# Designs tried in a protein design run: designed miniproteins, single chains, continued (2). Part 30

Each design is a single chain, and the fold is of that chain. pLDDT is the mean over its residues in the fold that is shown.

## One batch from the design tools (miniprotein)

Design m5014
Fold by ESMFold2-Fast:
Structure m5014 (fold): chain A 79 residues (1-79)
Amino acid sequence: MAAAEAEAQRIRAEVEAALEEYLRKLALGQTRGEEDLKELEALVEEAVKRLEDLGQFDAAAAVRALYEATRRLILDLLS
């Protein structure tokens, strides 16, 4: 139980770091266009799958919600 929670926290931290890096690159005009967004989405989906495999369904839902909120922000910034 505790080990799965620790791993879930690590996975969440990896997603948060990837989202921050994407937003940093976007703010500096350093993105590779839609390719970086697709890589970010793939990373988030893999993280959600890893969390679900650990039985950490609440953490998986939280990661999806964080990504969806961030994606909306990205789309607003590109408008």
Scores: mean pLDDT 79

Design m5015
Fold by ESMFold2-Fast:
Structure m5015 (fold): chain A 97 residues (1-97)
Amino acid sequence: SMAARRAQLRAQVDDAIDRATDQLGLSDQVRAIIRRMIFDSDADLDAAVDQIARILGISRDTASNIVRQVTDIINSLLSPAQRRAIAAQWRADQRAA
């Protein structure tokens, strides 16, 4: 079913986010912000980076570098086919909303 496929793809991304954030020692609050950035097409990347910087007590440049590191780790954990499937499903979910 389409619902089962969506749940599977979201679970794969959630696992990759969890592994990436655990590797970098990031809090559940920061993980939730990163999850929103990945799944929400309306997410303001700049505002999310600023919020992470505030939560961690670091500079915006450092927070931006952390987001890049998380994205790189996620991309290393997911195959190109999985990344394409996730991107396609994400776009479909946004259009259906």
Scores: mean pLDDT 75

Design m5016
Fold by ESMFold2-Fast:
Structure m5016 (fold): chain A 79 residues (1-79)
Amino acid sequence: MAELEARIREHARGLARTMASLPAEERRAVGERLLAAHAGAPPEVQELVRRAVDAALAGDAEAAAEHLARAMLLALEAE
């Protein structure tokens, strides 16, 4: 359990850093695709993905990583 959570958080950090390093226009396009991919997810997951995208667009990789990790962990808890 804890090891899987640590790996998910590490993966989320990597994704957030990659997004934050992209030019603003490309970050926006990636964010829009991420939101579209989760349009069918539960509202709580959609809200976390939106917060992650907003943080990444603002250049806040740490906040983006935290929101992404929470979204991934919530999806896993659904069994």
Scores: mean pLDDT 79

Design m5017
Fold by ESMFold2-Fast:
Parts: sequence; C-alpha cells; structure tokens
Structure m5017 (fold): chain A 85 residues (1-85)
Amino acid sequence: MILSAEEAIEEVKKARETLSVKEFTLKTMLIASRSSVEALKELAKLLKEYAEDPSLSPEMKEAAKHLAEELEEAVKQAEKEKKEK
C-alpha cells in the first residue's frame, strides 16, 4: 500500500525518536519507497528541519541532510514526468 503524507511523516518521526542513526536512515528510505509524491515532499521538508535542528547529534543532522537531498531529487524527477494540468 502507498503511504499518505501523514502516515509517512508519523513513521519517520517515530523512527527518529526510537532508532539509531543507521536504522533511521534505512527505515526512512523504506518509508520513502512506499510513499506518494506528496508524501515525499513532506518527508523532504521534515528532513530539512532535522538537518537544521541544533538539538540533534551531528550524525543525525548529516543523515537527515543527505536523505532530504535524495528525496528532493526524486520529487523533481517525478514532477517533470507529470505533464498534467
């Protein structure tokens, strides 16, 4: 089943609070692979917020930054292919 933006955001937030940086990265990529384009946009925004959060570890901030960049690229590619009005 494809995840909605709300479901994807909730799963990533839970992963951030409960998992190690490595597990968070893998779980976020899995969530992204099951997400709609709108969910990918919301996830990229959330990950950018994590990358700029001074309360997070440097390792988590770097992981969030790289994930945000990957998801933004995926969104751009998906949007270019949708020529709908």
Scores: mean pLDDT 79

Design m5018
Fold by ESMFold2-Fast:
Structure m5018 (fold): chain A 66 residues (1-66)
Amino acid sequence: KEKALAALGEASRAIAAKDEAAALRYADTLRQLGLGEAADQIKAAVRAGDYARAQQLVKEAAHRLL
């Protein structure tokens, strides 16, 4: 849980900076931590250039961990 929340925070910062390479790396970290479905959705949004959708998906994943 703690590592997943930290990775979501890093993904959120990368998305805010529009750093596609960093956002994709942190999404892969989320997959390794058991959040594969959320990771795939975030990667798809980032690859499509939909950074607003990617941020919303990060917030939804964080909320599910609470």
Scores: mean pLDDT 81

Design m5019
Fold by ESMFold2-Fast:
Parts: sequence; C-alpha cells; structure tokens
Structure m5019 (fold): chain A 83 residues (1-83)
Amino acid sequence: SLEELEEERKKAYDDILNFLNKQIERAKAAGNERLVEKLKSIIDEIKKAYENNMTPEELRDLYEKKMQELIDELEAEVRAARA
C-alpha cells in the first residue's frame, strides 16, 4: 500500500541520517572538519532525495553511491599525499 511504502521510505531515511549523524559526531571529536563538511553534503543530498519521493531502494542506493564516492576521494587524497 502507499502507507506501507511511506513507512519504509521514512525508515530508510531515518536509518541513513542516524548513521551519517553518528559519523559526523565522530569526525567532530577527531577534529576532522573536512570530513564533517563532506558528510553534511551527503545528508543534504539524502534529504533532497527523500523530499523528491525517491523509493526506499533508491535512497539506499544513493547513500551507498555517495559513501563509496567519499571513500574513493579519501583514498585518492592519501595516495596524492604519498606522491
């Protein structure tokens, strides 16, 4: 039903935001302001996706894509620092 889809959307959204906010708090505790800003950018994209009525699967896929992009960027920065 539409109600069940909206409940699953909200659950996916809340789970993603709760995880990202925990990562932001850890990054803040570590003094990593750059990582805080990157994680906040991902939260903003997830919020826009939720407001644009993306499905639970689309929200999870977007989250996974953005987290992989972040990991790839951080790994590239480590490699550049060693060059």
Scores: mean pLDDT 87

Design m5020
Fold by ESMFold2-Fast:
Structure m5020 (fold): chain A 68 residues (1-68)
Amino acid sequence: MITAAVKRKPEVLRAQGPSLPSVNDAAFNIALSSPNTSVRPANDEEKKAFLERLGLTDVEEVWLLEEA
């Protein structure tokens, strides 16, 4: 199962609403440091598909996380 972590600007996060995967900077850094999670940056195609699926319009980065 692949879980996506997204880094968002705080103002965009406040405006957008509640149904998004909740990753703040601290939680994102913890997830990246987890030995049980493999992490890679999403490419432009994967990022676009992910953003379209979630209805997101402004995201700094998308990272794909897969639990071991």
Scores: mean pLDDT 50

Design m5021
Fold by ESMFold2-Fast:
Structure m5021 (fold): chain A 71 residues (1-71)
Amino acid sequence: MDQRIQEAVARGEAAARALAAKMMKNKDLLPPEAQAKLAADSGHRGMLAAARALDEKYGNVETAKIIQKVI
């Protein structure tokens, strides 16, 4: 059981790291509030904070479109 959870977490972590790297490479395409979150924390936590800020301001559909442009 724990092994399957660890495998899922490891795959999620790998995907999150790849996503964070792409967002950092393309951060200039993000709205200023998302850029500010990434500037404060350039890791995956900053990426999640940026996504949440976008979701709160623009809604989930527009946030998904914005993120898709940077990944």
Scores: mean pLDDT 69

Design m5022
Fold by ESMFold2-Fast:
Structure m5022 (fold): chain A 92 residues (1-92)
Amino acid sequence: SEAAEEFEKEYEERLKKIEEKLAKNELEEEDKELVELLKAAEEAAEKARALRESDPEKAKELEEKARELLRKIGEKLAKEAKEKGVDYIELS
């Protein structure tokens, strides 16, 4: 399925960008909300993969849920980076 291949490519690309942002911004592993969102995204992706052959409609819903969770993670990381940037800008 092209849709499944497109999802896997997008999921991998977005996850890689998230990992790069985490490494670059030295975000503390203690962000419990971020950890829970990452777990939820991975769980949704795994359930989607398991259901692709038996229930393609439910698999598609889980793929969209995983995409939405990754989007929320990306937005949270962008906000955190901006807030840290403000804290580290010396008022010259």
Scores: mean pLDDT 73

Design m5023
Fold by ESMFold2-Fast:
Structure m5023 (fold): chain A 79 residues (1-79)
Amino acid sequence: MEVEKEKIDELVEEIVKEYGIPESDKKAIEEVRKIVEEYAAFALELQENPSPNSQEEFRKKSVEAAKKIEEIAKKVKES
């Protein structure tokens, strides 16, 4: 049970454009991709093992992923 690569690629491209990360900054793009992949894997795990707290855990992970992406974008802007 693995995350669909095509959807990961689409999400990464959308995030890169939305946060204004330069397409030439391969390092920042790879860091965003890792965060998206980690988040997607976590979402699949919750789907496979649902619990009463699944929505809460998903929300917490979503916020964590967004903060990490925002931090990457800020570092790019500050450079």
Scores: mean pLDDT 76

Design m5024
Fold by ESMFold2-Fast:
Structure m5024 (fold): chain A 88 residues (1-88)
Amino acid sequence: MPSLAERLAEFLGIPLENLDLKTRVSDALKALMERVLGKEVPDEMSIRTILETLVRAAQEALGNDNPSVEEAFDAAMRLLKQIEEEMK
């Protein structure tokens, strides 16, 4: 069974074979990931690690270890928007 992070990738239209590719992390995404992981995050990370961290952030925000992919996406986007507004 695909993980929630892999299902989120499919929901976003990201091919699973691309999950191990590194991408640049935005300042807001980096701030969110650092809050979730409790450590400094580099400027480039694998898409898989980014999605797994977003899933974890969504699970913590929702208080639910098994959210739907849509619930996880909505929660992660709300968290990113809040951080972007705080960084203004």
Scores: mean pLDDT 82

Design m5025
Fold by ESMFold2-Fast:
Structure m5025 (fold): chain A 97 residues (1-97)
Amino acid sequence: MLVRITAVVKGETESVEAQLKRARDAVTAIVLRLEARGLATGPLLSLEEWGDEETGEARVEATFRAKGLTPEEAARIAEEVAYELGVDEVRIEFIEE
């Protein structure tokens, strides 16, 4: 199946560059956890980074193929990584191919 990881960082006093790094680290942590568990199949299909200095928001989005990942497991991993890395939002979305 196809999945998309989205990490969002919002900062009141943090630079967009620092926000992008934190969002990137969160996406990387999720990919590595899924690969270590044999749930990610193959390389990343896409990686996009977006930052807005005026809104103080950064977003990193990655798309890849996963096998055997459940919605419950995806939600748990997203919550754990968001908490561990201090990221405002992490989502793992299941995409129809």
Scores: mean pLDDT 79

Design m5026
Fold by ESMFold2-Fast:
Structure m5026 (fold): chain A 55 residues (1-55)
Amino acid sequence: GKQEIIDRIKKLIEQGASKDELSKELDKLIKENNLSLDEADEVSREVLKKLEELE
C-alpha cells in the first residue's frame, strides 16, 4: 500500500540515496503496488516533501 512505499523510500533516504535513485525506486514501487493515479500523486508529494528536507 501507500505507507509501505513511503517507508521504503524513507529507508533509501536514510541510506543516502540520490534523487535519481529515489525517483527510479518510487516509479518501480508505484508499478509493483498497482497504485491509482491519485495514490501515485499522493505518494510522490510525500517523497518530494522528504527530499526538500535534505540539505
Scores: mean pLDDT 76

Design m5027
Fold by ESMFold2-Fast:
Structure m5027 (fold): chain A 87 residues (1-87)
Amino acid sequence: NIFDKYAIIDNDFYQSMPPDGQRSMNLIHRGQPMSGVTGTNAYNVISTNFRRQNQPFYQGFVDMGDIRGQVDTVTPRMLRDMIKQRR
C-alpha cells in the first residue's frame, strides 16, 4: 500500500533487477503473486513492518521464506525516508 507509486526501499537493488523483476517487485508491494526475481533484503525489510507482514510466498520468486532472517526492524518513519531516496 505505501508503495503505490512504484516506490521501493532499496533503489540500488531495484535498479539492478531486470525490467520483469522490477515490475514483479511493484506487484509484490501490492500483494499480487507474480513470477520474477525478488531481492531478499528489500523483500524482508518490506515484509517486516507492513500490514503485509508474513505475506505468503509468491510463486515464482526466489525468496528465502516469509520473514525469517530479516536484518532490522523497519519503522514507518524509516520506510518513508527510504522511499524518499528512491529515484
Scores: mean pLDDT 38

Design m5028
Fold by ESMFold2-Fast:
Structure m5028 (fold): chain A 88 residues (1-88)
Amino acid sequence: SELREFKAGEVILKKGEVVPATYIVKSGEIELVDSATGEVVAVVGPGFVLDEGAVAKYDYVAKTDVVLEVMTFEELVRRLLEEALARV
């Protein structure tokens, strides 16, 4: 899996962007910001998942230094198949 690091204040995703891969927050906090008002609507932390193919409803901005684990759909499928084959 790829790790991506963001510094506090960096934009991870902008509203309207399609999430290119499944992102899992490993460390740090992300603010979900309403791009029209600038209001922080939520703060998410470790264990939060951004699903591949979802459209960002808010700007995702690093509140602290953030580490994401990146999983492509292909990597997720490979892991699921590996787990299924281990049971057979």
Scores: mean pLDDT 80

Design m5029
Fold by ESMFold2-Fast:
Structure m5029 (fold): chain A 64 residues (1-64)
Amino acid sequence: MEEVKKIVEEIAKKYDTDGDGLVDAQKMIEELRKRGVPQEVILKALSLKGADGKVDVEKVLEML
């Protein structure tokens, strides 16, 4: 799962422009799917989605 952690970090660099550690859940899912990440991992990342529609990058990395 080292490759998945790297992918998540790359997504954060692209979409976390405010440096708050949050990324839009839809953008996260699209990038993970595009890079061939397993559905189980994508669903776990999505489960961390807040009411604002964003995912905490640190929480996603902790699951991997």
Scores: mean pLDDT 76

Design m5030
Fold by ESMFold2-Fast:
Structure m5030 (fold): chain A 88 residues (1-88)
Amino acid sequence: HMSKEEAGKIVREAMEIATKAVELARKYGASQEDIDRINKLALEAIQAYENGDGEKTKKYADEIKRLATELEKRISDEVQQRLEELLA
């Protein structure tokens, strides 16, 4: 059983990761669908935490981290492609 303190740390870390990913996505023109999906999971994670559901909090936090990593990789690949086109 996850403690409320541990769940709070998990949700805080996930929110920081989500915020950075969304800011990066907006800066580099990533799809609104990706931003909306991360924001929806963020709200679900917060709701699970407020309800004392540590297992769901961790599940949604892990999903946020996964999606944020995938989104950041796509943005990095797109930026690299644009840079190569500019330097050609």
Scores: mean pLDDT 82

Design m5031
Fold by ESMFold2-Fast:
Structure m5031 (fold): chain A 85 residues (1-85)
Amino acid sequence: KEEEIRLKIGKIVVDALQEASKTDNEEERKKIVAEGYKKAIELAKNDPNVSEETLKRLEKMYDLITNKGLSVKEAREEIAKEKKK
């Protein structure tokens, strides 16, 4: 069941990124990806089997796009740097 929720979260993120790839407008890409991450965060918060680290990464990505105004590419690069700690 832990595997099922992780796959669902991953699918939401991948589907959002694929949908965003259909537009040439960066602001539209940000909206699509932000909505995808918002759904992933909601699922993660409602399932006790999701790790705190996974939830924090989803929330960080959402914050970088929505509050800090980074492009999807820039936000992904920031998350990748933090994963290595």
Scores: mean pLDDT 78

Design m5032
Fold by ESMFold2-Fast:
Structure m5032 (fold): chain A 94 residues (1-94)
Amino acid sequence: SMREQAERYLEELERLIKEGRLLSPEAHRLAGLVLLAADYFEKEKDYEQALRGYRLVLEYLEARASQLEKPSSELQEMIERLKKRIEELEKKLE
């Protein structure tokens, strides 16, 4: 199912983080899929899973930004937008 596939993407990115492989090519590919999975969970009003996915993507983007001498404005804007989305979802769970 779409839900099972979305859950697998979250689990795979969590595994890569645990293995210290967050900046691997596999994590780069998977981060996009996890963002789509988080969007899917948000549409399904599964805010806990959406939040889990967005937090994983944020960790990836912040790790990527930390490798750059100067992160692009686009990357910084993506990080800020995602942080705001996470804050809004956290509010829905309280």
Scores: mean pLDDT 87

Design m5033
Fold by ESMFold2-Fast:
Structure m5033 (fold): chain A 82 residues (1-82)
Amino acid sequence: SALLEELREAAARVNDPDPAVRAEALRRIGLIAQELIASGDAAALAEAAEILEEAARRSRDPEVSRALALTAATLRAEAERL
């Protein structure tokens, strides 16, 4: 999925030393998450949740980690609802 590839690219940037790059990566993740929810694709939602769960565990910034974990939980819940 193109959306999943874009999500992986954005997730790779959440640990960037530049706070502007991190902020844009989080904003992009939010937009991709909304598109994934709108797609109704349970498999894509579950894979996206795993990508963000891994990114949250690797994050060195507790606020970034919390935001990623919350988004992952939302995507996982939506996948399980479908």
Scores: mean pLDDT 88

Design m5034
Fold by ESMFold2-Fast:
Structure m5034 (fold): chain A 62 residues (1-62)
Amino acid sequence: SIDDFRETIPEEEIDELKEQILTEKDPSKKASLFAALGILGAAADEESAERIREAMREVLAS
């Protein structure tokens, strides 16, 4: 199925990227890191993609 082409992203990788975005002071680098999180989510399996969507929501709320 199409899901066979998706990857499981470790929770620690998602958490590390989220922390990098939250602590980044340069707006350009922050935007680049947020885009990287989005790209990771697009390539992820359903469970990993949902965790990434939640991380993105948390970043936007802070």
Scores: mean pLDDT 79

Design m5035
Fold by ESMFold2-Fast:
Structure m5035 (fold): chain A 69 residues (1-69)
Amino acid sequence: SVDELEAEARRKLAELEAKARETGNPRIEAVVADVRAALARIATLDDAAAERQLRSLNEMLDLVMESAR
């Protein structure tokens, strides 16, 4: 569901925000800002468009977190 995908993205965002605070890495800080902006934009979409964009966002977050390890 959209709610489950949003909850997953927000959980991953919180992990990325913690990593940004730990490392001070401006590249991670920029991704955090971009993800926040993307979530705000997705909130204005219909359910079908929101689901597609949240799935893509979750996949991107997984890749970013893996590269930041």
Scores: mean pLDDT 86

Design m5036
Fold by ESMFold2-Fast:
Structure m5036 (fold): chain A 75 residues (1-75)
Amino acid sequence: MPVKLSPAQARVVQLLAEAERPLSRAELMRRTGASSATISALERQGLILRTADGRYVLNAAVELDLPPNTEVPDP
């Protein structure tokens, strides 16, 4: 399955990286404008992890530095 981040998904990942702490789904939605479905999609893709408290954190395996040979947007 293709791993593509929408703008909202990218904002969620960035916010969690900057915060370096677990955030609730409601807080992520309010601060990034992401929908509940967007948060769930990131969780299903393994880009974020749900803690025992029901909060979310970045998966430590997520790298902000992208590998070379990435494609450009083609509208």
Scores: mean pLDDT 69

Design m5037
Fold by ESMFold2-Fast:
Structure m5037 (fold): chain A 117 residues (1-117)
Amino acid sequence: SDEEKLARLEKIFQHILEKNKDELKKYTNIKDPYQKLMVYALDKLGLPAIPTALPILATRVYLGKVPEDKRRAALEALIAYAMWQAKNGRPDVAVYLYDRLPELLERLGIKPEEFGL
């Protein structure tokens, strides 16, 4: 169900948040954990912390243009964005991303176990 997909994506998000907790301490001006991880991941990618960065990132992922050392940050940014949208009245965005997660992992060459899957 969509509720189960949201719960699974939330667990993946919490796993990512815990793995990055020390680096996230630098973002003291951001209180929302979903927004905090999103901004942190976008900073790692050299992308601006603005909404238009996420469609640009998605396009780069699908064109195979994300550098290997940035592929993890790219997935973290997309997951954080999807969860932030879910908490702001758009759970459909998170469900959509969860359904595309196997394809995104394959395109980025990331193993599911790296995200607690």
Scores: mean pLDDT 84

Design m5038
Fold by ESMFold2-Fast:
Structure m5038 (fold): chain A 98 residues (1-98)
Amino acid sequence: DPELERQRKLEEEREKRFDELVKEDEKNLTNEQIARTMQGLVISTHNDSELAEEIYNLAMEVIENPKENVEKFLEFLEKNTDPRTQERLKKLLDIIAK
C-alpha cells in the first residue's frame, strides 16, 4: 500500500526530529525539566492533565531512586499511554534514569 509506505516515512522523519530534540534536551535541561517535558508530551498527546501530572510525579520518583522506580514507571506507561507516546517517554526516561 503506497499510502502506508508514505505514512511510515513521515513517522520515521518525526521520530528523527524527536530524537534530535531529546539529544538537545539531554545537553541543556535538568532532570526535573525533562520530567516537565514528559508531562507536556502527555498533555499534547492525551489531552489529560491528571495523567500528565501522574507521569510527572512518577518521573520525579525515578530521579530520586531510579533502581526502585523505573520498572513501576514502565508498567504505568504500558497500562495508561499509547505505544507511540510510550516510545517517546521511554527515551526521556533513559536520560533521567542515569
Scores: mean pLDDT 81

Design m5039
Fold by ESMFold2-Fast:
Structure m5039 (fold): chain A 86 residues (1-86)
Amino acid sequence: SKQEEALKALDEFADVAAKSKDEILGGMAQIGASVSKQTISKKTTKEVLEETAKLLRIIAEDARKAGDEELAKAAEEAAKKLESLI
């Protein structure tokens, strides 16, 4: 289902965020993933998926600026997956 695929993408993103060398950025990304998973579990709509993908793209840009290419790539991959479910 779209919900299961979205939750899996966020879990994979959260696993990379947990291994971030920037503990603050990684911690904030994990919190964001957790909140997004709760929202998607309650309401899997086009609007929720679009807003979550936008948030992930912002995180990717912030991670890239911080030099965390692994977190940036994980956020971009999660965003693309959510966008593919719309």
Scores: mean pLDDT 86

Design m5040
Fold by ESMFold2-Fast:
Structure m5040 (fold): chain A 102 residues (1-102)
Amino acid sequence: EEEEKEKIISELKKLRDEAGQLIAEVNTLRQEVEKLPDKELKEKLMNLLDFATVLANLARDIAEETIKDGKASVEELKEKYEIVKTLLDMAQAALNKARELL
């Protein structure tokens, strides 16, 4: 049980780090989008980047809170892992869509 909890916590730490990396990538692309002359495309891309930022921040916050919660069961840790992973997948999809449209 403790070994299984430690493994899931390790995976949550990886997802937390991935969220930080994704936010950094969004910020880099945001600098490029700011230079676009097309106002409609710029607005659409900024909305996608804002969506990715919100999801990645939520994923990081849930991961951090879960890692700090010493009372979480294995089942609760698995549920939180799935939520964090889903949020990061959605954030990555939004970032990929922004890159495709650029």
Scores: mean pLDDT 89

Design m5041
Fold by ESMFold2-Fast:
Structure m5041 (fold): chain A 93 residues (1-93)
Amino acid sequence: AKAEIAAVLEELLEKLSEYLSEEGLEKVKALVDEFLARPLRSVAEARAALRDFFVRVGKVIAEDLADDPEKLSKAEVLLEEAAARLAEILASW
């Protein structure tokens, strides 16, 4: 489960690297590392942690891509796709 979550988040980072600045990408990577470092005791705790993670990542992306609405839209689609895949992983956990 945690390894599958890590794989989805690493794929998200790779895809976001096409749109984000170096600074924006480093901030998202720090959030991924923070998420993966925490112990997940339950599916409910994992869902709460992922909700917080996506809110924080969404803020970084919105600020980094404030002047590029096309890139922002594409990055938001990537977040939605990652969130959906992670929800399926947690549903099978």
Scores: mean pLDDT 83

Design m5042
Fold by ESMFold2-Fast:
Structure m5042 (fold): chain A 101 residues (1-101)
Amino acid sequence: LTPEERKEIFDLADKVGEEAAKMSLEEIQALRDKYRAELDELVAQVPQFGRGARGLAREVEKYMLEKYKDLSPEKAEAVAQAAGDYAGTYYAKRELERLQS
């Protein structure tokens, strides 16, 4: 990832985190499950980028856990996981598009 691409992904993940932080725990968990399922499907299609996508998801999750540490632990974890899985999904989609071009 270029610094510009990394910044774009983190900015998009921040928007997901901001919206998720306003939701109930159940809504955040549903959003996480949606993005996780999408990430798993995309990684299956581009397994060569699976480690990169999941690695990015983990980095975003760590960043979000620190940012939202004032929430309840369960809510902070759910927000972080949703934003992280979204970031991994975005990266995997971009790599899939590059392979199809």
Scores: mean pLDDT 86

Design m5043
Fold by ESMFold2-Fast:
Structure m5043 (fold): chain A 101 residues (1-101)
Amino acid sequence: DPEAQQREGDRAMLRTILEATKAHIKAIEKLKEEGKDLDSFIEKLKESFELTEKLLKEKGTPAQQEANRLAIEAIEAAIAGDKKKAEEYLRRLEELVRENE
């Protein structure tokens, strides 16, 4: 069933965005705890966000675009040290992924 395969692919992309977001937040927290310079990491992360946003605007679903937006907001909050805001955006992202399963 091509439609079922496409829907599973769309769900897999949402799960990928969520898992990548969790990994990036953990990496940011670890770098901060180790007193390492975040600037180079943030620059590479922004390049990745711009590429993903461009790809999703051309080929992504509305849910995937919203997931990427929530991911960016969560990561930016983590960079700023706002743990509550980062957790709130991450929870919204987790809920969006669950609603689209």
Scores: mean pLDDT 81

Design m5044
Fold by ESMFold2-Fast:
Structure m5044 (fold): chain A 88 residues (1-88)
Amino acid sequence: GPAPIAPAVAEAILAAFRAAVAEGLPAARAAGLALRALGAATEVALGTASAEEAAERVRALADEAEAEGLERTAAALRAAAEAILAAG
């Protein structure tokens, strides 16, 4: 059956959501960003993506956040990518 998402991965994604809200992103946009990261982690749990592929997707989200000036959000998303790699 599908593996559960590791608590460290869930916590890292939640930290990215909190960082985005703290940096002034509307809650709906922050939730959208967190759901995109959670989607990547879910694909690993379902066996439809490798941890490396999911980490690359989350790093791409971090690069998007950095381009928008959301430096704390980008750092939190990079931490989430590392958590995905460590759990895989």
Scores: mean pLDDT 87

Design m5045
Fold by ESMFold2-Fast:
Structure m5045 (fold): chain A 55 residues (1-55)
Amino acid sequence: MSQTIDLSGLSLEEQIAKLEETLTKEDEEKGVPQSKTDSFVKAMVEYLKKEHEEA
């Protein structure tokens, strides 16, 4: 990451959007296959949803 994003204080939807944007951008710059990026983003999105449901 060239810059760390702070997800605290954001809504679930905003956290998901920021995470997807950041990870996709960084993985594209590094030449990571999109299938890997998609899998990782999906796992992180599911994790954030679980945290918000249980918090």
Scores: mean pLDDT 70

Design m5046
Fold by ESMFold2-Fast:
Structure m5046 (fold): chain A 118 residues (1-118)
Amino acid sequence: SPPSAEELLELAREYLELAEEHLKLGEEALKQGNNDEAIRHLSEAVRYAQVALLYARQAARAGAPADEVRELLQRLAELLEEGIKVAKSLPKSNPRAQVVLQRAEELLAEVRAALEEL
């Protein structure tokens, strides 16, 4: 059977928590001067955030409460805003950092659009 709105919300929260964990690991790596590790963790954070957005949108379509979807999307926006700040603090000459920054900015725009659709 297709997943319920509740199951989709729980999946969205789980992937959001994974994204938050990888953002923290990326920030820690950056503080240690490990730019390659920071980029790797930021890339994973954006990837998990994208999966969380997918499940949040599916949950909304399945009839999840708008307030719960909104709270989750607001947390995703805050995560991506922080991830963008971290990515911008990486050397501008690093092409991998620029790719992660672009993906985070594009995903933040998608999260903001999803919030406006509620």
Scores: mean pLDDT 92

Design m5047
Fold by ESMFold2-Fast:
Structure m5047 (fold): chain A 86 residues (1-86)
Amino acid sequence: REKILEAAEETIRSGKEHPNPEIGDVLVEHGEMAKFLAAMTTPTPEQAEKVAEIIRKSLEQMLSTKNPEEARKIGEETIRQIAKVL
């Protein structure tokens, strides 16, 4: 759980600090959703590590785009992948 929370908090922080507020809002929204999914489940250490890796890769992809719609699609796919692990 802690590894998921750490990765999600980093995503939220990156969103708050993002120069484009539309992309920043998407990062915050999906980071909060990842925290919610982690709270609603009891992930094993292996599941938590895998989910944290999914979140970190998603953050890199979202930070690479200048398009808010692309960032939202990446976020939605990320949440689907997290839900499949948990």
Scores: mean pLDDT 79

